# Ledger of designs, part 4: designed miniproteins, single chains, continued (6)

Each design is a single chain, and the fold is of that chain. pLDDT is the mean over its residues in the fold that is shown.

## One batch from the design tools (miniprotein)

Design m20114
Fold by ESMFold2-Fast:
Structure m20114 (fold): chain A 100 residues (1-100)
Amino acid sequence: EELMLELFRKFLTRHAGPEAAEELVRMIREGASPEEIRRKLEEVIGPLEAGLLEGIGAIAASVIKKAGKPESETLAQAAVFYELLTDRERAIEIARLYAE
């Protein structure tokens, strides 16, 4: 789980800044719902950019599913971001596959 949260933090630091990334990681650790995380992200970067990031993450998750594992940290970061909001168990699996 810590690797999953680290990949999520790195992705959000790049796209929303370090302060927002740390707040979103804290929210996840405190049990915030995917809807609460999405709402907070939209407050920081706006709904259009938030939607684009989810789209990028969905593409990354699809690429990893076809390849069987993430071939780069960038793909792992984007896919973990998307899956953490969609299927937390899959986000953990992607982080594990990347660590192999």
Scores: mean pLDDT 86

Design m20115
Fold by ESMFold2-Fast:
Structure m20115 (fold): chain A 77 residues (1-77)
Amino acid sequence: GMIYVPLTDATPEEVAAGIERMAKVAESLGAPKEIVDKLRELAKRAAQATTPEDLTRIVGEAASLASEAIHLAFEKK
């Protein structure tokens, strides 16, 4: 089933700051620069979001990229 995640308690600026922090964590874990750059781009897009629905989509994209970065960092466990 689809899970509905409420993001209404965070401002676009707070979401953007969170994604920027995710980008820095990914960079510190040795994630590829392309993934880090995409996360930073999503942070900028989050700051421009005007609806919770737009924020939800951007957060979903950022979470997918962060998960990919973590998976690559922990490959060959």
Scores: mean pLDDT 73

Design m20116
Fold by ESMFold2-Fast:
Structure m20116 (fold): chain A 118 residues (1-118)
Amino acid sequence: MVSLTESGGGTFAEGGSVTLTAKGSGFDLSLFDVGWYRQAPGEAPRFVASIAADGSATEYAPEVAGRFTISVDHAKQTVYLDMSNLEREDTAVYYAALLFGRPTDLVHRGQGTEVTVV
């Protein structure tokens, strides 16, 4: 069964940092572009960051550019989102997703991990 399992969420202080992880299982992660998405309370899910399957390209939403970094370790089947200088507006459930061509063209996503900034 194809799965992405996110972890690393919790409650964090404004100005703090956290690393979220998403572990892939049942597929070869090196064959997929991977993105992170977030859904704030009462809002639609929105794009945060993506990385190409070959690691050649990264893309970030303007509101997180310079604060967040996406990376992948194909040997560990894991994608990371390093979040720094946390803002209260970063409070959301964060999802990893397998992508096919576009950041909004989701093939599969995990169940998410909740981040609360206080």
Scores: mean pLDDT 81

Design m20117
Fold by ESMFold2-Fast:
Structure m20117 (fold): chain A 85 residues (1-85)
Amino acid sequence: SATQLNSLGAAYVFKYSVFKQEEDLDLAEKYYLQALQIHQELGDKLGQAISLNNLGDVASMKGEYDQALNYYQQALQIYQELGDK
């Protein structure tokens, strides 16, 4: 389920890269947020970090730079926690 939602998000990002339709970024954001929620429910920290990084990329593409930085910082914190010995 979360894997399919991430794949849908990525497909809409790719579609945006080709056709530049802003609605495709909104759909990518929607599917990545749904994937994030599933990863949070499952306690999948790696999945959460990947979804947050993807949301940061979408926010950046939308020109929402403060939101993008917030998502990237959340993802970085999780990656650092996972790399802790």
Scores: mean pLDDT 87

Design m20118
Fold by ESMFold2-Fast:
Structure m20118 (fold): chain A 55 residues (1-55)
Amino acid sequence: MDESNLSIAKTLADQVKQGRGEEAARLTGRSVSHVSQIAKAVEQGDDEEAVRLVE
């Protein structure tokens, strides 16, 4: 299990929750939609999907 990618996913979800989703996407080289999908997986408790989306 990739704990590093799960940590990244949770950090991105926290940024989206703080209204910083666009900044998080820009800084990590991801699209806003990609970051939103990661945040949704984390909010739903789907850690496996969150890790898959970060990879």
Scores: mean pLDDT 79

Design m20119
Fold by ESMFold2-Fast:
Structure m20119 (fold): chain A 57 residues (1-57)
Amino acid sequence: MGDDVSQRLADLIREIQSLRLARTDEANTQLKKAQDELARLLREALDRGIELRPVPL
């Protein structure tokens, strides 16, 4: 099952949302890192054929 990848995606989306609200230089650096990790996990999910549920942002 794709539960592990889906959970990581949900955690990253929440992290990105929190970092956007923080609006600091440190948060901006972490935001870029989290966005890169999200993109990697999305590619992994596509490669594995994992169907992602809509996540509220």
Scores: mean pLDDT 71

Design m20120
Fold by ESMFold2-Fast:
Structure m20120 (fold): chain A 76 residues (1-76)
Amino acid sequence: MELVARETALRLRAIGILLQVGIESGDKEFMDEGLELANRSIEEAAELLEEKGYDEAAEELREIARELEELERQEK
């Protein structure tokens, strides 16, 4: 249960970053695409952010992706 809660918190943090970028940029299409990618792969969402020039937000998502991978590895 604790691992699921921590994973959920990390995913919500990634979603929050994407929503913030989408709202500040006014790019609804980017926001929709980013959220879809974050549900499938946070690493892919980070790649989209880099492509759009949001390098700082992309690095934050990559850090979240690394933390999620570490939590998943902990179950093994």
Scores: mean pLDDT 75

Design m20121
Fold by ESMFold2-Fast:
Structure m20121 (fold): chain A 57 residues (1-57)
Amino acid sequence: SDEEQLKKVLEAAEKLIREKGYVSEEEVREIAKKFGASEKALEEALRKVNELNQALA
């Protein structure tokens, strides 16, 4: 479940990066809240989003 939640959060974050060029920590937290993601999934998503911002910029 945590892995599935993480995937959903990352897919939404990646979409935002494609639409506006980046995603902020605040936006990732809002996405995680909407999907009911655990603190563990949120922490993992924040780490991966830093990599995605650099790779997709």
Scores: mean pLDDT 77

Design m20123
Fold by ESMFold2-Fast:
Order: sequence, then C-alpha cells, then structure tokens
Structure m20123 (fold): chain A 95 residues (1-95)
Amino acid sequence: SLSGEEEMERLDAMGRLMQILTRAIKEKRPLTPEEVAEFREAAAKLSPGDLAGILAFLAVTLSDEEMDFLLELIRKYLPEYVPLFEETVAERRAR
C-alpha cells in the first residue's frame, strides 16, 4: 500500500498530466519544452495502469477531432507513450 504522502503525490501527478494535455487540446497548440519535461516528470511517478487510466478517461471524453490532435501531440513530443496511447484508443473503439 502507498503511504499518504505517496498517494497525494500520485494524485497530484495524475492531475498535472491531465491539465497539460487538456490545456494544449483546448488551445490547439504544440506542447512547450517545459510541458514535455513536466509531463515526463509526472509520468515517472505513476504506474502504467495510472497512465492508461488517464488516457482512457480522455479517450471517452474527447471528440474524435480532439483525439486525433492529442495523438499527434503524443507522437511528436512524447513518442515513448505512443504504444500505450494507441492501445487506449483501440479499447475506446471496441466499446
């Protein structure tokens, strides 16, 4: 089990990732180098399951146009997360 401190850090990291991605999508803009670094720092504090959960939530809440934009952002700035993101999109399409 996680300590209270580790749980709070995990929840903060999840919120930070969501804010970075949703802000860029809403503004229809590239990620900044600072946002890319912040994303990677936050993601390093999360399990693959936590990351998949965030991406699954986004996949069911975003329009198809917003999903395409997000996928292009991930491909361009966060290519190490492309496999996880594509699996999440495939799961969304299966439902």
Scores: mean pLDDT 80

Design m20124
Fold by ESMFold2-Fast:
Structure m20124 (fold): chain A 90 residues (1-90)
Amino acid sequence: SEAEKLYKLGEEYFKKKNYEKAIEYYIKALNLDGTYKKALENLAKAYEKLKNYQAAGLAYDALSRLYEDEGNLELAKKYEELAEEYYAKA
């Protein structure tokens, strides 16, 4: 899919430690597919690398809600707790 291609470009920038470009491509992927869990997870990690803890927490909250919608309460709780940890760092 186009979202997957944009996500993979984000991963390439992340590997090169260009976190700003990684974020741009993860957001583009999410604009095409808002349920793209891998893009949300890596978006949170890229924000963390830039010490944008508020944005990292928001991405983990979004990921938690997607897992809750799917009935995966264990992963929903995991990412809810990660979001709270990053909000506390902000």
Scores: mean pLDDT 91

Design m20125
Fold by ESMFold2-Fast:
Structure m20125 (fold): chain A 68 residues (1-68)
Amino acid sequence: ADAAYRAVLAVFKEGLSEEEIERIAKNIAENTGDPRFEEVIRRLWEDPDNPEVRAEYKALVEEVEKKE
């Protein structure tokens, strides 16, 4: 969980385009079946150091991991 979370944040810092972020967000939402990932990933892109958005993303990842 923490490794995947850090990898996503590192990718945002490397200057991905808005189109690439949209593609990643859509793929994660489709793979997890949870549309909330699309919104949270967009918010992480806009402010990757925001502790509230980071907490929301971590909570969603943990929720998906508990459900398989």
Scores: mean pLDDT 70

Design m20126
Fold by ESMFold2-Fast:
Structure m20126 (fold): chain A 70 residues (1-70)
Amino acid sequence: MDEELAARIEREAAAAEAYLATLPEDERRRLAARIAELLEGLAEKLRKEGLEKAAEAARRAAERFRALAE
């Protein structure tokens, strides 16, 4: 479960990043910030559930989206 969920989070994050690359800068920054916030919350919940790999995948994805929001 944990490894499969981590892989799914990574795939979905990559797809979202590709989609954001097609958007105007202003919209990309706003959506990236929102996605980062959601992934940060998800990482916290997964960590509390003991899903370490999935939590780490969500945390790394959140950092990438935070960078895109700049």
Scores: mean pLDDT 85

Design m20127
Fold by ESMFold2-Fast:
Structure m20127 (fold): chain A 79 residues (1-79)
Amino acid sequence: LAAAAEAAAEAPATAAIRAASAEQAAEISYGYLLALGGAARRDLEEARAGAEKMIEAGKKAGAEEAAEAAARAVLAAAE
């Protein structure tokens, strides 16, 4: 569930946020929260949408790898 997804994704999500400017960090956090919300409801489509937003924001911040790792952890927990 969301707690397991959050635990697995926390370290890479934090790394992505730390690499970003304040504005980009907010966008990454928003995608992360959407992905966790989807995982908690077992709404795979919402979880994927949130993960995709997080990856896109992470790419703009130069933290693509960390954002992708966080996205994979959340999506794995959503299934």
Scores: mean pLDDT 72

Design m20128
Fold by ESMFold2-Fast:
Structure m20128 (fold): chain A 55 residues (1-55)
Amino acid sequence: SMEEVKKLAKEVEELAQRLQELANDPNATPEEIAKAQEELREKYEELRRKEKELK
């Protein structure tokens, strides 16, 4: 549904912002950054799949 796509898009934006904040944090560990990158990738792929279902 469009509501699911909007929710996923918002979650992707929030994860991207979190990753940006971690990348600019001198106290962030490489493990934290890698974890955030993987979470963003997984959520983006979920969004991409849902968008395809609406076409």
Scores: mean pLDDT 82

Design m20129
Fold by ESMFold2-Fast:
Structure m20129 (fold): chain A 77 residues (1-77)
Amino acid sequence: MEEEKKKEEEKRKLLEQAERLEEEARRSEEASRELEEEGKKSTPREGASLYAAGGVLQVGADVNRELARRLREEAEK
C-alpha cells in the first residue's frame, strides 16, 4: 500500500514540473510575440535587437515544452 502512495506522489511531482514548464513556455512565447510585434513597429536597428531577444525566448519555450511532454509521458506510465 505504501508503494501506491509513492507512485501517486511521483506522478504528482512530474505533473507539477510539467505544468510549471508549460507555464514558463507560455510566458516566454507571449513575451517573444510582444517583442516581435514591437520589433515590426521599431526602427531596423531596434527591431533587430528585439527579434534577437524574442528568438532566445522562443528557443527557451520550445525546450520547456519538450521537457514538459517528456515529464507528462513519464507520469502516465
Scores: mean pLDDT 81

Design m20130
Fold by ESMFold2-Fast:
Structure m20130 (fold): chain A 72 residues (1-72)
Amino acid sequence: MDPEKLEEEIKIALARIAAAVAVTAKLPPEEAAEFLAKIARKLGDEKAARAMIETLREAGMDEAARLLEEKL
């Protein structure tokens, strides 16, 4: 696998894990968005950020997903 593609896949996996943590912990929408926005900024990858938003929406955390989009 291309090193760049491997790095991207790792970032996407970390993004999904972070979103899953927020979902499992039942974080309030504002806290979930702030927590995930900090991680997304550190990852610096648009696909990883989209994976977080998608994971939140699949879990029914639509307000957290919206607030996260506003912070990115």
Scores: mean pLDDT 83

Design m20131
Fold by ESMFold2-Fast:
Structure m20131 (fold): chain A 66 residues (1-66)
Amino acid sequence: MSKEELEEAKKKLEEARELIKEGRLEEAEKIVKEVEEKYGEDEEIKKLVLEVEIEIGLERIKRAVE
C-alpha cells in the first residue's frame, strides 16, 4: 500500500472509534469492514481492525438491553 492509503485507513479506524464512543455501533462496524476490505492485506491494518472490532463487541455488551 502507499503511505497515503495506510494513513487514510488509520484515520478511518479512528473515526470508527469515535462512533463507538457515541454508541453508533452499526456505523462504526461499516467503516471497519470497509477498511478491512480495501486495506486488510496489510498486517498493521489487520491488527488495528481487530482492536476496533473488540471495542465494538465490548460496547455492544455494555449497551445490551435484552
Scores: mean pLDDT 80

Design m20132
Fold by ESMFold2-Fast:
Structure m20132 (fold): chain A 70 residues (1-70)
Amino acid sequence: SRLEKMKEAFEKFREGLEELMRKEGVPQEVIDELREKAEEKLKKAKSVEEIEEIREEYLAEVGEAIEKYA
């Protein structure tokens, strides 16, 4: 389904951002917390629009973590 494909696409997007965060010096504990938070929201997501909102929120939190720990 479209929803399942979008969730799979988000997982790959998240993996790429985790690699970026590690490279920029973000602590693994912070990376893991952001992943857990995103995964919790993703499990409850019922629409493509909700997944896009989760993606935008995750990207913003990744940016904040890099700025704080870089």
Scores: mean pLDDT 85

Design m20133
Fold by ESMFold2-Fast:
Structure m20133 (fold): chain A 92 residues (1-92)
Amino acid sequence: MTIEELEERVKQLEASGDKEGAAEAYFELGRIYLSKNDYEKAIEYFKKARELYKDDPQKAAEFYMGIAIAYEKLGDTEKAEQALDEARKLYE
C-alpha cells in the first residue's frame, strides 16, 4: 500500500467516525515514515494516533513508544524520556 493510499484511507475513516481504524492507519503512517528516516513526520502521525486513542491506555502506550523511538533517532533525549514516562504511567 502506498503512502497516498493510506492517507486517503485515514481521511475516509475519520469522515466515517471510525476512530480505531483512523488511529491504526495513522500508526502505520508513523511506522512507514520512521522506516524512511523521516522522524518528524513519524512523530506527527504517532501523535495523531495517540489523540484518537487517548481513552485507551494500552493503545496510547504503544503510540508513545513510537514517539520515543523517533525522538531518540532525532537525538532529542529529553522528549524521548518524556514519551517513555507517559507510556509507563499508562501501565499503572
Scores: mean pLDDT 80

Design m20134
Fold by ESMFold2-Fast:
Structure m20134 (fold): chain A 70 residues (1-70)
Amino acid sequence: SELDALADEIVRELEEARRTRAAPKLGGFDKSGERVLRNLEAVRKALERLGADPQTLANIDAAIAETRAS
């Protein structure tokens, strides 16, 4: 799916950034309102795959819920 493909790209960029100690390069990020939710869901999937801290996952889940409520 488009969401899974975006999550895979984010994971790849985050792993590369971690390896090189650089900021992640997240191409294709669209900050329009409709794509903000999709981007947040993709980031959430990427962070889960990378074993992110539960607090980080809770924070992104809260952002997703707020975006859906808007």
Scores: mean pLDDT 65

Design m20135
Fold by ESMFold2-Fast:
Structure m20135 (fold): chain A 68 residues (1-68)
Amino acid sequence: GVARAQLLGEATKHKDVEVRLEAARELGRLALSPDPSTRRAAIAALEVAAKDKDPRVREAALEGLSRL
C-alpha cells in the first residue's frame, strides 16, 4: 500500500547503501501494484533513488522504472 511505499521512500535516504539498495528493489515491485496510489508513490520514490550517490542504487531504481 501507499504507507509501505512511503516507508521505503524514506529508506532510500538511509546511511547504509545496502538498505537503500533493498528499498529501491522493493519499490520496483510496488511500482507494478494494481493500486494507482501505491504505484504513484513507488514511482516517485524510484525517481529519487535514480539520483542516488551510489551507482548500484541508481541502477536498481532505473531497472524498476524500465519495467513500467
Scores: mean pLDDT 86

Design m20136
Fold by ESMFold2-Fast:
Structure m20136 (fold): chain A 101 residues (1-101)
Amino acid sequence: AVEDALAAVERLVAIMEKRGYEEAAKLLKKFLEEARGKSPEEVVELAEKLVKEAESNPKVPEEAKHAVAVLGQAIRALAAGRMDRAALEATLRGIEAELET
């Protein structure tokens, strides 16, 4: 579960960097550094902090804030056993598609 969440965040970093969302990518990388080796409960707390930091940062565009919020919700659902890896991967594909418009 934690490994799946970290892999999803790493993929979102690549999407954000490709799209030029540098501040969002920076916040996601900070999350990865802090989340490695943490419990599922601690990873959820860090994900909530990430969402709040993105929302309060005027350098993060609205579409990138939305993407981070959707990922944060998916991480919480995954940790609670309410989402599997396939649903998480589908969520990431949805985020990538929305950022292309």
Scores: mean pLDDT 83

Design m20137
Fold by ESMFold2-Fast:
Structure m20137 (fold): chain A 86 residues (1-86)
Amino acid sequence: SMAELEKLYKETIEKVEEAIKLAKELMDKAETKEQILKAIGHILRAIGLEEDARLAYAKRDIDRLKETLKEAEELIKELEKELKEL
């Protein structure tokens, strides 16, 4: 349904925004060139997921949107782990 699609899109964008925030925090706390490059990679990944979510929503592709949400959640988990290891 459109309501399900809109709910998934909103949730996916909220997760992507959380990932971007965490990746920027990782960048801010980076002390080495390797850490900076890794953080940049995570920011670019999150931006890519934002674009994927937007395209899935425009195409009304619920399955692709669910996949993008899952990838955003996995990225958040990875970023939270990396922030704890700093």
Scores: mean pLDDT 89

Design m20139
Fold by ESMFold2-Fast:
Structure m20139 (fold): chain A 50 residues (1-50)
Amino acid sequence: AMAAAEAARRARLDELLANTTTDLGKQVIEMERAYREGKFEELEKKAAEL
């Protein structure tokens, strides 16, 4: 149940990323994904590219 919920959330973020055409929009979605995965180093790196 929990694993399925996490997989569905990840799939939704992947769908949004695929449908986002702007660089800023793609960065925001990737940053949210990194935040949810606890990858704060990746989040900080992506934020620095904005």
Scores: mean pLDDT 70

Design m20140
Fold by ESMFold2-Fast:
Structure m20140 (fold): chain A 55 residues (1-55)
Amino acid sequence: GAEVEALRAEALALVEELRRRGLDELADKITQSLATVTTPTELRVGIAEIRRALA
């Protein structure tokens, strides 16, 4: 649904940010994780972990 699509877009934007900063290994790991995640709750948890890693 729209929420999953919006959260996935946010997660992909964060992956792009990681790649721009030269954190390619972390970006690849997150991309692999995103391939198995489809629920809003799991996407929100994943996004929070990515943001924590970027802090």
Scores: mean pLDDT 78

Design m20141
Fold by ESMFold2-Fast:
Structure m20141 (fold): chain A 65 residues (1-65)
Amino acid sequence: SEEAKELAEKAEEALKRGDLETAKEYLRQLVGLASQGNEDAQRELKRLAERYPEAEDLAVEALLS
């Protein structure tokens, strides 16, 4: 979906500049979509985790906070 792609793009921009709190917020929303079965969100999360090792840890932290 367009929403999943926009959230992933904003998360990636935040990751590139080292803004981990902003990245975590967008990753939280992306994880929410993925957990509802959104395949675009699932693909984008996988792509971000492969490109940015921090993204997986931040997504887990977002679920616990």
Scores: mean pLDDT 82

Design m20142
Fold by ESMFold2-Fast:
Structure m20142 (fold): chain A 54 residues (1-54)
Amino acid sequence: MTLEQLIEEAKKKGYKLVIELNGKWLDVETAQEVPKEKVKYIKELNGKKYGIYK
């Protein structure tokens, strides 16, 4: 699964994708920090943790 596919699958379900970097959750498309309490963890891909939020 590619990062692009993961973004598109999240969007189809009405969610936005976030990545964990240095203890922060960042929106993959906007690079905006998302509070951790809004993030639902989904998986790790290539050593990086991904989550979703609305």
Scores: mean pLDDT 82

Design m20143
Fold by ESMFold2-Fast:
Structure m20143 (fold): chain A 104 residues (1-104)
Amino acid sequence: MTLTISLRVTVTTRGATLEWAFTATVAAGQSATVEAERRALPEPVEGVIELTIEVEGEKLVFRSDSAEAYAAMQAALAAYGLSFEFSGFALGEAGPLTVTVSAA
């Protein structure tokens, strides 16, 4: 099984809006680690985490604008054998976003 996973994180902090985005393709039993591309957005938006998973042409889209919704999204993704780890970044802080995606 091969999964294509796209993540977009938009964070507004201290009057600036930053977006991190990445796409990874992972096979069962594999993991991929990618550094998300960062860009500044010209207009402020509220912080949103949007995760798209594409499996055999079907798209599953999860959106989270709160810590509780994000935790629920992580728990739901674990049911599909997916896990996500973020390193070198805290939401609202400027820095590189490194994401590791693993498929069971």
Scores: mean pLDDT 58

Design m20144
Fold by ESMFold2-Fast:
Structure m20144 (fold): chain A 80 residues (1-80)
Amino acid sequence: SLEEEIKRYIEEFEKDPEYLIELLEIHVEILEKNPDRKEDIKRLVEILEEVIEYAKKNNAEKEYIERLEELLERAKEILK
């Protein structure tokens, strides 16, 4: 489920934020090359929004939040 997937990404962010951000960047790059996968892009947008919300609530480093927000904007651009 999307809820379980979001929980997994949040747990990974807590353990290794660099690794999780790199993983999300790879997913964004794959979807930028496959813009017809609208449902997958919408799911990634939801995941990114939830990870950003979690990062902000838990006072994560500003650099991580900015990188996640950049990935969210890139994902949203594919939907245009």
Scores: mean pLDDT 88

Design m20145
Fold by ESMFold2-Fast:
Structure m20145 (fold): chain A 65 residues (1-65)
Amino acid sequence: TTRETAFLIRAIGIGLELGVEVRARREDGKLVLTLSGDPEAKRKAAERIREEAKRLGIDVEIRIE
């Protein structure tokens, strides 16, 4: 959906800003994001991505690698 695309662009942007690699995939119809990088940066990225998902009404699973 257009909303999901907007969310993915923002999530990737957050990752780039914080030096975190964001990988997106779909598992059983659910959007899954995997974050890789520095532990503190991953935590901040996950927090910001969760807020964006909440704002856009996107259901997402965030995994820390």
Scores: mean pLDDT 84

Design m20146
Fold by ESMFold2-Fast:
Structure m20146 (fold): chain A 82 residues (1-82)
Amino acid sequence: MTEEQLKLKLESLLSSLSKELSKEELQNLVSKFLKENESYLSNNEDLVSLAEKINEILSSNLSTQELKKKIQDILKEMLKKL
């Protein structure tokens, strides 16, 4: 995977998260993204740290709205690090 391909996937994920989603759909969508991109995300300490923060948020009992907002903010930080 190239940096450009990961940027496009991150932008696509952010767009998907802007739609009406259930908490389960949101958690599944984000978890799938992290799993499918694990090998690339593990190559950079900043990306590893941000992915760990997302996993912590996904395992929390936050409302769908708060979960969505926090994940979007971290994904935007990932995009800035690329």
Scores: mean pLDDT 81

Design m20147
Fold by ESMFold2-Fast:
Structure m20147 (fold): chain A 58 residues (1-58)
Amino acid sequence: MIPSELHLKRIAEEFGISVSTVRNIVKDYFVYKKSQAEIAKKFGISQATVSKIIKKAS
């Protein structure tokens, strides 16, 4: 499920990253079916951070 823009903004603030980055992480995982490890490497963040973002976006 793709979260609302407001929900994406709250996640971005919590992790200190841009709303655009959160939106792309969510799309890569839920729409494009990319692995958490692949997404983490793409954005230069830890796999644990990607997992937490996805969990909050679910």
Scores: mean pLDDT 79

Design m20148
Fold by ESMFold2-Fast:
Structure m20148 (fold): chain A 93 residues (1-93)
Amino acid sequence: LLEEAERLLREAEELAEKVEDEELKKIILRLIEKARELLEKVKEGKASVLDVEILEGLVGIVLGLAKLLGDEIAAEAAELIRRALRLLKEHLK
């Protein structure tokens, strides 16, 4: 679960670098950074399901914005972050 989450975050970062909208790219890269921080806290036993759900909510908002703007690459990157966060939640159960 954690190894797969890390792989999804690396894939999301590669896609985020291809996002042409500089502000949306910056937001997605920041979400990836926060997801990586959360992954390390999960490994250390310092994260809760609520911590993951809060970040998942923020990623959902950004995914909605990417879809509204028609930015398919940004939307795909955000979906990969959401999938990684779901794996973190499963690990915490």
Scores: mean pLDDT 86

Design m20149
Fold by ESMFold2-Fast:
Structure m20149 (fold): chain A 65 residues (1-65)
Amino acid sequence: SLKDFLKEAVERIAEKLGLSPELREAMLRLVDTHPPEDVLTLLRSIAEKHPELRPIVEEVEKALK
């Protein structure tokens, strides 16, 4: 499902950035509570500061379009 795909992307980002379990869990909750478009906007903002995440964000963007 689209939500499963977004959660996978969030988990990959959390792993790559070394995010705390608490912050990772909060981001996963955003996937369940917000529209996919809003989640993508957040991921794009994170990728602007962390260019190494752009490939993951591009995969999500292609899945939504």
Scores: mean pLDDT 83

Design m20150
Fold by ESMFold2-Fast:
Structure m20150 (fold): chain A 78 residues (1-78)
Amino acid sequence: MKEILELEIEASLYVMKGTIYLKQGDLKGAAEAYRKAAELYGEALELAEKAGASPEELERLRELREAAERQAEELEKL
């Protein structure tokens, strides 16, 4: 649980970093930051699945990963 939480915190920091890059006009930096966030949420999801986390917790992590991935994909298409 602590390891999963640490990955979630790190992922959220990359989401914030991506938002800062967007405000600065660095679309590439923003896309890379959101990709890293998606990767970290994916790692948290994998660990949560192995730990037998609730369906609700797994769905929350999936939604966070998918949101970060969509943001990265939209920026990569620009």
Scores: mean pLDDT 85

